# Designed miniproteins, single chains, continued (3), part 79

Each design is a single chain, and the fold is of that chain. pLDDT is the mean over its residues in the fold that is shown.

## One batch from the design tools (miniprotein)

Design m10737
Fold by ESMFold2-Fast:
Structure m10737 (fold): chain A 78 residues (1-78)
Amino acid sequence: SMSQQQQFRQQQLSTIPQSSIDAARRLVDDYFQQNPDIDPSLRDSLVTAVAVRMSSQNRTTVTQDDVDFLRQVIDLQS
């Protein structure tokens, strides 16, 4: 369910370094600026997904792999 997914994402963000969250937010915001047709309601879930991925790999900086991952997730949501 959507509410259960939202709770899971919130819990994941609480365990991730703020620097990883900030980097994920900038990546998602930049992507949305280049693709304004994307549903803005996806922003928070996309930030969480990227931040979780970065944290699991011990990274605080975004890479091209994160951009490719973001594109794939958006394709699955659309």
Scores: mean pLDDT 74

Design m10738
Fold by ESMFold2-Fast:
Structure m10738 (fold): chain A 70 residues (1-70)
Amino acid sequence: SLDEILAQINEVLAEHRARLRAILERYGVSEDAEYSQFPPEARAQVDAVIAETQAKLAALRAQLDALLAA
């Protein structure tokens, strides 16, 4: 259902925010810091989280588009 897909999108976004916060906290990086100022290890973890989130959102968008086309 539409509500189920929207709930999954909200969950993915909430997990994304929590994961990024945990990475920044782990490396002692301020939320106000520019991405280019992050330690290389922190940047690698942030990039991995972003890529995973984008893949999940793309899959949910495909499900939404299929539902709307039916």
Scores: mean pLDDT 84

Design m10739
Fold by ESMFold2-Fast:
Structure m10739 (fold): chain A 69 residues (1-69)
Amino acid sequence: SSSEKKKKIEGIEKSIKDVEKGAEQLKKHLEELKKKNADPLIIQTLELMRNSSIALKETLERKKEELEK
């Protein structure tokens, strides 16, 4: 139904915002670690985590678009 569809879209929008905030925090942390010449393995691990967050956001955005059709 239209009502159920709107609720699902709102849930996805909240999830997108949460993932985006997490990705921004990881980006800032990565920039700080790079400035401090932190362990390259730690930097690589956090970069992989950030890439995973970006992929999740893209998946959620596609799901939202499908529901808006």
Scores: mean pLDDT 85

Design m10740
Fold by ESMFold2-Fast:
Structure m10740 (fold): chain A 74 residues (1-74)
Amino acid sequence: MKEEAEKLLKEAEEVKKDGEAKLRELGDQINRLLAQGNKDEAKKLAEQGERYLKDAMDRVAELEKKAKELLEKL
């Protein structure tokens, strides 16, 4: 049970790191689109980034909740 909880917490940490890397990549793409005058595509990409962040944070919360439940079971 402890090992399973630790695995879930590690997965949550990996999701956080992947999310940060993806947001940085999207930020760079948005900046390039804005430099090209492509404001509509930049806006769409920003909206995609917001959805990605929300989904990633929801996933982290789910994993942390499951880890807590496993720790409380014992």
Scores: mean pLDDT 80

Design m10741
Fold by ESMFold2-Fast:
Structure m10741 (fold): chain A 100 residues (1-100)
Amino acid sequence: DEILELIDEIEKNKDDPEKTAQLKAQLRRLVGEKLGKEMEVDNLTEESLETFIKTYRELIEAGVPEEEALKKSFKIAMEVNRKEKEKLKQELAEQKAKLG
């Protein structure tokens, strides 16, 4: 499971921001390629990607097959991504209202 291997490497290198950023970029590429959704995966916020990582690991540990775990964890991450983008739009609008 290449996705799980990358997730494990991210966890092992959590105290190295440069290495974790590189590994996260590799994870985005691999997930995007496997799903045929490279642009959508590239547009995931950090919070959404962390949600993907946690959900994918939990599903694999629960015995869910890799393909099903990948699709379900991506769906959940996309929902979190939608909420985060809405939050960022609201925060940006508030900043613009105060700054001009």
Scores: mean pLDDT 79

Design m10742
Fold by ESMFold2-Fast:
Structure m10742 (fold): chain A 97 residues (1-97)
Amino acid sequence: MMEEALEVADEFLKAVEDYLKKNNRDTVSIEELEKIIEELKSKSNEFQQEILDRILEKLKEYAKRHQRDTLSLGEIRLIVLEVLEELKRELEEKARA
């Protein structure tokens, strides 16, 4: 499961980076991130879709907290790492039960 989470997270970050390079932009909007995530979900298994949904929710929370409509790639990477760290803790706790 962690390998599948890492794979989809890497694909998401690459998709965001490619989108920014293609459009010559430094920031991406929440609406644009939703579109990127929906496209990736169409190629993802149920577990990976759940991870993408968690990433999107965290991105929306961050944008709302900072009263921003756009995020940089660096901010997105930090949020993705937080989701992966939370998932790792959950999987380690589940393995101990």
Scores: mean pLDDT 84

Design m10743
Fold by ESMFold2-Fast:
Structure m10743 (fold): chain A 88 residues (1-88)
Amino acid sequence: MKEEVFKLAKEVLRKQLPDMPEEVIEEVAEIYAELAEFSSKEKDEAELLRKEAEAILRVGRLLAPYVEDPEEFLRRAEEVARELLAKA
């Protein structure tokens, strides 16, 4: 599963962010693969929401240097993470 999610995430990221460096795409894909592995074993909804929020912030920080408005992008990631944590 982790390997399959990693490959799928890389494919989707390359399609959505074609100008992104491959090293960044691989790091983001690894975060998604780690999240998928965790969610496949964890049944506690609160723990799943916390891990999802953490993944969103990690991805946001990695992608921020390569987006048009890094501050706005990070602010949106923080908003989504906050919403998830409020439900945890």
Scores: mean pLDDT 79

Design m10744
Fold by ESMFold2-Fast:
Structure m10744 (fold): chain A 84 residues (1-84)
Amino acid sequence: MTVEELLEKTSSSERMPEKISQRTAVRHLLAAMKKLNHVPEKLKSMTEEELLEYILKTFNLKKSDLEDPEIFEKVALSILLREP
């Protein structure tokens, strides 16, 4: 499933749980992007798996770090600021 497809299925007002799965983390990133009304064009063409890998590599994170909502919110904002 592409990031664009996930974005359409994700609510902009979705609440972050205390602990999230990696797949749930991607959904919350997309919710944050919808809430800010900005999704970088580069990310729209990525698959769910490619987006997850991009986040892990770009921010030097472990998969377990994405289960922390505080780290995830910071990552989401950084992605939106870096992509034109």
Scores: mean pLDDT 63

Design m10745
Fold by ESMFold2-Fast:
Structure m10745 (fold): chain A 82 residues (1-82)
Amino acid sequence: SADIEERQKKIEELFEKAKKLLEETDPKNLEKVKKEIEEILEEIRELTEELLSRGGPEEIKEEVEKKIEEIRKKLKEKEEKL
């Protein structure tokens, strides 16, 4: 279904955006970027719930949460370098 495929693509694009922000960010701007990354991760969660409500596979939720936790772990590690 096209709507499921479009939402999956948007979720992937949002993860790439969050990763890029995390990798390219100067530690001096980390607090601002942390807020932006958390907002992106919440949008990913909302899109995932919409995807599931439209008949998307439940396995996507587990994969999305795992990727969110990986990004949060990397963000915390970067904070420790300040």
Scores: mean pLDDT 80

Design m10746
Fold by ESMFold2-Fast:
Structure m10746 (fold): chain A 60 residues (1-60)
Amino acid sequence: DRDKLQAQIQQLVKQAFDLSQQLQKLLDDKSKNTKEMEELLDKLVDVNKQIIDLNQQLEA
């Protein structure tokens, strides 16, 4: 169902945007908390992978 996939992609895109903003704030603050940055990067990678997988389903 294309509409459901589109809605799910939009939700994941919002999550990726929020994670990217949190990571950018840590970088701008020159944070020494590398563990927190790694956790945000891992979450961002997972969300982006889900977006790619769902977009492939839409275009297949």
Scores: mean pLDDT 80

Design m10747
Fold by ESMFold2-Fast:
Structure m10747 (fold): chain A 90 residues (1-90)
Amino acid sequence: SKLEKLEEALKLLQKAIESKDAKEAEKLFNKAIELIREAFPDDLETGVAIGMALLVYGVSLVAGKSRLEAIKEAAQILLEFVQEQIEKLK
């Protein structure tokens, strides 16, 4: 279901933020994006939220932050979006 996909995405984003390994964090973050896109196919608001998270990731890298730090900042933005969507579905 849509709610189950969002709850799994939330769990993956929490794990990405807590991760100490950039490769693990990136894998978790990318899987969370896939689940969010599956939950909201062709949704403009969701596309904007994912785009903003990816923009923050890119800007953080250009600013000289590590890949791990950049992923955590992007994951935090997406986590807040997913939490809001779950609340609206309850």
Scores: mean pLDDT 87

Design m10748
Fold by ESMFold2-Fast:
Structure m10748 (fold): chain A 73 residues (1-73)
Amino acid sequence: MDADEAKAKELGTKAGRAARAALASIKDPQERERARAELDRLGNEGVRALARGDYATAAKLFEEALRKAEELL
């Protein structure tokens, strides 16, 4: 596996776990829906970048998703 690919996949896994924890911690349904929409957008773009072999863009998108999820905890 390419080192850049491995790093992007690791970040994607961390972002996914953080997003689940963050969404579970939000009790207001309206706030949860806004957070979910934002995290899903970043996650979907990251997955598409991975599928294209654009590991640098994927890593950047997953890092942003992780950061936003951590802000919600």
Scores: mean pLDDT 84

Design m10749
Fold by ESMFold2-Fast:
Structure m10749 (fold): chain A 100 residues (1-100)
Amino acid sequence: MEAEIEREINLSLLLMQAEIARQLVEKGNEEEAVETIERLERRAEELAAAGKLSAEDLRRVAEALEEIAKLAEEKGLEEAAKAAREAAERARRLAEELEA
């Protein structure tokens, strides 16, 4: 139960970071968006390695990153789109490894 609450808090914080990255993409702040995506990716990997995220949590993070990638592509922010796409692919990979 406490571990489940901590997992929900961890997921919420990652999704909040994803929303910050989305807002930065909306504003055209590509450099800050990339830095935010990279920080989110690193944190998700750390939390997954510590057993503090489920495969389903990582899929939700990947979905948020995929939406950010689409938005960045629409706005012509190619570096942000690439960073978000690569981070989404890594999150899906980590989810697969947790289910193996």
Scores: mean pLDDT 87

Design m10750
Fold by ESMFold2-Fast:
Structure m10750 (fold): chain A 55 residues (1-55)
Amino acid sequence: LPDELQDGDVVETDYIVIVKENGEWVYRDKKTGERLSGEEIGEFVKSIPNEDQIV
C-alpha cells in the first residue's frame, strides 16, 4: 500500500520516542535523544516489558 505514514509521525513511550524519518522507524532514547540501534532497542524492550502499552 502506497499510503504510508508521513515522515515525522511520532509514537512516544515512557523511555523511547519512535519517529518515522526518511521512511524508516527510528528509536530515540527519550532521556538523551540519542538514536538507538537494533540491539539497543532489544535491550531496552527487555528492560521495560509491556509498560505503557495499555495507556
Scores: mean pLDDT 59

Design m10751
Fold by ESMFold2-Fast:
Structure m10751 (fold): chain A 105 residues (1-105)
Amino acid sequence: SSKDKIDQVSAILSRLALQAMIEAASEASLKGLDVERVINAVNAGAEAVRDVLLPVADQLSLEQAEDIAREALRAGKQAALDGASPEEVAQIARDTALRRIRRIL
């Protein structure tokens, strides 16, 4: 069902977002960066990816949704570590996800 597909994609996004935040927090800590700022920026990116993927979840395979989310979160994480604001990270993650969606659909 559509609900089951959305729930599955939402679970994938939650798992990948948590993984990205843990990775970003660890790297930020090792580099002496503001860990709270970096986590907040990565979370903004994760929310932006969720907002663009969930409306099209039923048009994507689970593998496609995971690959898009992973790429978008990787871009967002790197931007956050490079000092981007939460708003900038959200925009980078959204744009990355939308470019991938447009190539598939």
Scores: mean pLDDT 90

Design m10752
Fold by ESMFold2-Fast:
Structure m10752 (fold): chain A 59 residues (1-59)
Amino acid sequence: MPLTPEEIKSYLLENKDLILSFPGSPDVRLKAALDYLESHTKEEVTEEGLKKALEKAVA
């Protein structure tokens, strides 16, 4: 079952320092964060879900 934007946001906030340490452009960092979330949560993470989670974090 894919992670909800709320669950992705919580994971991003918990692991913010690690995710921000990923090198590269914003697109490369987005891909690295997506791969990291999928590998560590063992749940499916979509690009749309990640983008919505980031938007919720800003709002």
Scores: mean pLDDT 66

Design m10753
Fold by ESMFold2-Fast:
Structure m10753 (fold): chain A 84 residues (1-84)
Amino acid sequence: SDDVNLLYDDLVNRYKVKPETAKKVVNVLVELSKSDELLYGDLCRFLVHKEKYRKKAGLSEEEWLAVEKALRKIAPSAFAGCGV
């Protein structure tokens, strides 16, 4: 979906997340959403269950830290809604 493509672009170009890392995150988020639209609730679940989704995406702890920092800037409302 366009939302997922925009998230990938922001992670890579704006926040300098490695393309391979950003692809892994996007793939897990697409599977989690089960739809063409990425909802804040899906991102919230991804962040609340970070250990589960980090492992599912095949990310190291360092890669996850870089992604989480970027996502807090891209989608602060998702973090506020989940208490994460």
Scores: mean pLDDT 75

Design m10754
Fold by ESMFold2-Fast:
Structure m10754 (fold): chain A 85 residues (1-85)
Amino acid sequence: SEETKEILLYVAERLHSKTIVENVKKAEITGELPISLEEFKKLPFDEQLDVVLEAAGIRYTKGLSRLTKEVLAAILLSQKKIEIV
């Protein structure tokens, strides 16, 4: 979905890595996030990370630091194929 790609690009830009942004632009994205870009942008960044990680099948843990969530998102968004459940 084009909207899912725009959401992932939005998160990649907030991770402050041009390399990750460029990867998301050319990565194969499968599946769709069940949220609109407008609704996603209204969420705090911590919740944006949770939505993306959960949708990719990464087990939610409330004990994770924000830095750990950002690292996990960076790993996900650096893949040649980004799979959403």
Scores: mean pLDDT 83

Design m10755
Fold by ESMFold2-Fast:
Structure m10755 (fold): chain A 100 residues (1-100)
Amino acid sequence: SMEEELIETLKKEKAGLEAVLAEIEAQVAAGTLDLSEVVTYLGIAAHEFRELAKKYPELEEEFNEIAELFERAVAARDVAVGIEAIRRAIEKLEEIIKKL
């Protein structure tokens, strides 16, 4: 069903963000983090969530809110702000999944 496809998409997006968060935290701990690479990733993530908002009109507002979190993190150019944006996006995706 379309609902099953949407739930699968949300779970994949959440898992992807969790994997990236773990990688960023590992790079911070190792002193190997490249802020420019993090900012580039956040910009790509913002664009992807804007595209999801177009594809799933029933979650347009929620996906646009997630995209805005990443866009603000890109503007801040700060690793801690980037990490918090990813964490908040994961929390929002979990809340959406629970409501379906």
Scores: mean pLDDT 89

Design m10756
Fold by ESMFold2-Fast:
Structure m10756 (fold): chain A 82 residues (1-82)
Amino acid sequence: SMEAYKEELIARFEEELEAMLEEFYERNPDLSEEEKKELEKVRERSIEALRKSKPKSKKEAELLVEQALGVVEIHMAVLRTT
């Protein structure tokens, strides 16, 4: 079903995001606790937005996950450049 497909994509997104965050923190040991908390809030909001989404197709579900991942990557890039 579409719902089951969305849940599978979200589970994969959560796994990928956890790995990305762990690697980011390892490469940036000087990040403040406040910056880490901000990034965790971005993670939580992205996951919640995906859970609340009602994609009309598998392609739309995939695109929403890709867009959510992009948002997290942009926040990571901003923290790395400041």
Scores: mean pLDDT 85

Design m10757
Fold by ESMFold2-Fast:
Structure m10757 (fold): chain A 90 residues (1-90)
Amino acid sequence: KRQSLLDVAAGLLGFPSAEEALSLSPEQAAELHLRQGKESAERLLKEGRKGGAAAVLTRGEQLAKYLRELAKKGVSIEQALEEIAEELEK
């Protein structure tokens, strides 16, 4: 199903589902990923998991950078999800 591929594409962009990803603008999504990454990293650091904290921060920053580039180009999250889903259909 197309919906299953859209959910996989959303997962690649750090979202639990396509529905949740599509509820946000690219700029809002970037802010959310940075916020969630920092919160998760802070908790991992308190547990002594420095490597896990660094990985979560790096992933959040990479996703935020990608989403901000989409916003600059006028590309919606919907369009990005559809393009990723089309690649997954190959």
Scores: mean pLDDT 78

Design m10758
Fold by ESMFold2-Fast:
Structure m10758 (fold): chain A 60 residues (1-60)
Amino acid sequence: MSAEERLASKPLGVVGAIFDAVRAITIAAGEIEGLSPEQIEAELKELDAWHARVVARAEA
């Protein structure tokens, strides 16, 4: 079972909270590693796309 499938089985509020936490960690980790703002933004865009796919699957 994929991570996407596991997340899609949770209530949407829980999914949102998980992705909010992952976004915060991604920003903090990127800053610590010295990633550029553009690199951090690219990672956040991929995360937002994944979040949208999980929500779409949960609604189906």
Scores: mean pLDDT 76

Design m10759
Fold by ESMFold2-Fast:
Structure m10759 (fold): chain A 58 residues (1-58)
Amino acid sequence: SANEKAAEVIANAKTEKEAIEGVKKVAPEELVEIVEDNIKEFGLEAVKKGAILGLENN
């Protein structure tokens, strides 16, 4: 799914820019906006932890 592909991109991203640009290639605009907002509010490391947990619990 687009959510799983976005989570994999985020989990493997080394920078905020890499995460956002990577998600733009695999996810609809609405999901990209959610990811951008979450990175802005919580930071990349917190969002990466969430993505990794989501992938491990699927």
Scores: mean pLDDT 81

Design m10760
Fold by ESMFold2-Fast:
Structure m10760 (fold): chain A 85 residues (1-85)
Amino acid sequence: SSDELKKLYREMLERVRAAMEAGASVEEVIKIVRDGEDKLLDLAKKANDEGSYRLTLIRGGNLIDGIRLDPELALEYIDQEIEHL
């Protein structure tokens, strides 16, 4: 359901934020994104929700790119996403 997808996405973002705030390496933070993305993709597949599946791939890719290129800005984005979920 949409609520379960939002919950899993929020949980992923909260784990990413916690790891970044704890000073985890970029590679460890990316692993958390990939693990969360896998759960979201599995849920979207089971729901036969192609739109949510594609959105998950786009969001995951953008997060990974952001974390690699500008982690401070990525953290601000994550905080805003969590606030508005």
Scores: mean pLDDT 88

Design m10761
Fold by ESMFold2-Fast:
Structure m10761 (fold): chain A 61 residues (1-61)
Amino acid sequence: MSPLEQALQEFVARITTGDLEEVIAIAEEMAREYEAQGREAVAALLRKIADYLRAELERAK
């Protein structure tokens, strides 16, 4: 399994709620963790996911 696949599986596993704000927070937290580990590409992808979800949350209001 690639590092990207592992990160996405961990992201899905951490989602215990349908609350979009909490899902965004999980993505941002994981991005910080992977950035601290030097995994910049994975961190960048998680930030893009968080940004996309944040835009959808604002659009839904």
Scores: mean pLDDT 78

Design m10762
Fold by ESMFold2-Fast:
Structure m10762 (fold): chain A 63 residues (1-63)
Amino acid sequence: SEALEKAEKQAKKYKEEYDRLKKLAQENLSDPERAKILADQAKKAEAQYKAYKTYAETLRKLE
C-alpha cells in the first residue's frame, strides 16, 4: 500500500494548496492579473487533488 499512502499524501497536499491559492486569489483582487494567476494555479491544484483522490479510491478497491 505504498502507492495508496503516496496517493493519499498527494491528494492532501493538493487540497491544502488549492485552499491556500484560492484564499490568496481573493486577497489579491486589487491586482487583477495576479489574482487571475493565483486562481489558475488554484484550478490546477484542484484538478491534481481530484486526480489523486480518484487514484487512491481505485487503489483501495484493489487492496
Scores: mean pLDDT 86

Design m10763
Fold by ESMFold2-Fast:
Structure m10763 (fold): chain A 92 residues (1-92)
Amino acid sequence: MEENLEAKLKKAYESEPEKQAEIVAEMATRPAYEAVLRGASEEEIREAFRKGLEEAGKLLKERYPELPEEELKKIVEKAEELYEKALEEEKK
């Protein structure tokens, strides 16, 4: 519930960069997974994941406004990289 989301945001903020990116990617995978379940196209799934990353970044910035935008951008970029790697591995 809400406590779980706030706990995830806090953990992301307090974690090292690699773990921060992992948590943000995990938050973004939920809307992508829902798209998969409804039989969406690969493009729609990718768009759902990007939207999830945008929302996760927005929530992090809203809860921790002292977090620099450059750092937030790096976290989102690394989360996107992790998603790309997961897709390549699933193709095998």
Scores: mean pLDDT 71

Design m10764
Fold by ESMFold2-Fast:
Structure m10764 (fold): chain A 106 residues (1-106)
Amino acid sequence: MQQDIDEVYKKLEEAYPKLVAGAVEKVKTLAPEISETIRKVIASAMTVRESAQGGLLRTLEDVLQKPEVIELLKEVSELIRKLRKEGASDKDIIEQAEKFVQEYFS
């Protein structure tokens, strides 16, 4: 799983370097104790949500063939969308996403 997460993260960083950098900085600032793997998942999901191109998750699935990671990113992305709609702060969104990703790996 971690290697597959690293591959998906790298592809997103290559395609959307500014969005990924901004997401990583936000997670580091609001949740400095978060593990690197969980931070990569959250930053990737944030990048997917902020991207202007539809079908990015489908493109990553087809190119990398990492369906488990793509499903995780889809679920985290949907969690971020729901929490933003409910008026949650970026800090609350990151904390809830961290808990979700931790439970997903357990």
Scores: mean pLDDT 78

Design m10765
Fold by ESMFold2-Fast:
Structure m10765 (fold): chain A 97 residues (1-97)
Amino acid sequence: VAARLEQLAREILKNRSLPPTAPEEVIKELEEKGLLVPGFSVSERVAKIMLALDKNLDPETARLVSLVVAAQVLQLEEAGKDVEAFLKKVEEEVKKL
């Protein structure tokens, strides 16, 4: 089940032509911090949110919140819903930390 979910997540992200994928160096930093599953890619905007969470929250909370944000983005993309509205709301909450 987990491996199948990871494969689906990777396929969905590969099909996103906009926004651009985060740089490889940022992806590696997210993987090292445990905020992102190894070999998984996210948009630059999602990567910035994850790094901001890591700076402002304890490591366990930052990891859990990062996983929830990634999961919600994937769910919205699968449903063809507006990911931008969700990300703006998350960015506003992160600024309050």
Scores: mean pLDDT 70

Design m10766
Fold by ESMFold2-Fast:
Structure m10766 (fold): chain A 81 residues (1-81)
Amino acid sequence: MSEAQKRYAEFAKKFTEPSREFRREARERGLSPEEVMRERIRRMAEFLGLPEEEIEELLANLGEGLAELTRKELERLGLSG
């Protein structure tokens, strides 16, 4: 398995299980879909080590922010292009 695949598997493990648990907690707390997406974007951006200024820019455009984080993760893994 390549180093990129190993890093992606570790990323998926770290966020797939916590994301499932977070979605359950969000439902219990009565969070809106927008609030759930905002929290997800923030957590993913923090995992990628993005500075707070970039995180706030991503949060200003929730749908595009999630797409941008996916793009940055693929670039980090060398899978974009």
Scores: mean pLDDT 63

Design m10767
Fold by ESMFold2-Fast:
Structure m10767 (fold): chain A 88 residues (1-88)
Amino acid sequence: NVYELVKKYIEASVEVKELYKEDKKKAEELNKKYLEELEPLRKKLTAEELAKVASLGPKIYEAIENEDYETIKKILEELEEKAKKEKE
């Protein structure tokens, strides 16, 4: 599920960024833990879903760096709507 992976990736990236301001070493340890947790989710995605995640990567990165939470919310809402249609 693209929504689940992207949501966890965004949450992890924001948490690591905030922690990095206070403790760089703990932020690096947390980042490594999240990369390990996200790997199984990434491996469950189809090639098309992985391409979708890759296409969103630059936009997500820019939004997190600029603290543009409105763009992050919009991305998550669009992915959630698609996931709901697949379940219903």
Scores: mean pLDDT 78

Design m10768
Fold by ESMFold2-Fast:
Structure m10768 (fold): chain A 68 residues (1-68)
Amino acid sequence: SREKVEELTRNLKEAAKQAVEQGSSESDIISAIDYVTDRAVSRGLDPKLVEEARKEVKEYAKKLVEEK
């Protein structure tokens, strides 16, 4: 559902922020986002909504890495 994708987006943004603060590389963070979002689609979340969330979280993570 859209609500589950919105929750996934919030949780992934928080996880990305913590990963950046702990010194994880951009490539490791992006790979983790791809893995989690691919799993979400495999578990029945809407692929279009998940792709939009994936892009949003990746942009958020890249911005956090650049601002560090």
Scores: mean pLDDT 86

Design m10769
Fold by ESMFold2-Fast:
Structure m10769 (fold): chain A 75 residues (1-75)
Amino acid sequence: AEELRREALEAVRAGDFEKATEAAKRLSEVASEEELREALLALQRTALETHREELIAEFGEETVAEGEAKLAAAE
């Protein structure tokens, strides 16, 4: 589970969202609900920090801003 999380995070940092999505899907099959939730939050935060402009182009500025607000509230 941890290896898949690491693989997904590395893929997001590299801008390889296809590989990140594949790793996240595999993680969802083997990880607990808590592990999956934490991993998805980490992936979303990393994507917003490293590829914010690309996410705005794909999903729109409002959707990205809502995602950022939800991540900021998640402690």
Scores: mean pLDDT 74

Design m10770
Fold by ESMFold2-Fast:
Structure m10770 (fold): chain A 64 residues (1-64)
Amino acid sequence: SPQEIVQVQILIDTYQIVHDSLVFMAERTAHNPALQAENVRAAARVDREIDELKKRLDELEKQS
């Protein structure tokens, strides 16, 4: 439905902001390898969530 498409787009935008924040934190923790690795791993997880949401968006658009 159009409502679901809008909701998924909002979620993608929200997760993109979270991803950018985690990337920023990884850059700021370069001298702490363990914490940097955690931020990089968290950013990668968010990227996978974004990819899943984009796949969901494509499926919803095909139904319209």
Scores: mean pLDDT 87

Design m10771
Fold by ESMFold2-Fast:
Structure m10771 (fold): chain A 95 residues (1-95)
Amino acid sequence: AVERAKQEIEELGRQAIEYAEQGNIEKAVELARRIALLAAQFRGSEEVQRLFDEVLEQFRDLYRRTGDPGYKVLASTMEETYQQLLALQAQSAAE
């Protein structure tokens, strides 16, 4: 489960960058949201959380280096989706 989630996050991160480089921001954003969903589902895994942080920082670094707003949108979408999912999980846990 954790190992498969890590592999999927790594592959989705790579593909999101490829789509962003091609100017296909809509597809890249779809993949960024999927990364956030996986990270939120495996919140209890330190390894998955570290990988999520690494991918998020990679998108931020690419934006800083290239100035391409697509990378900023990827980082923002991934972080916002992740925080929303965590809030929903916290609400569900309070039931």
Scores: mean pLDDT 83

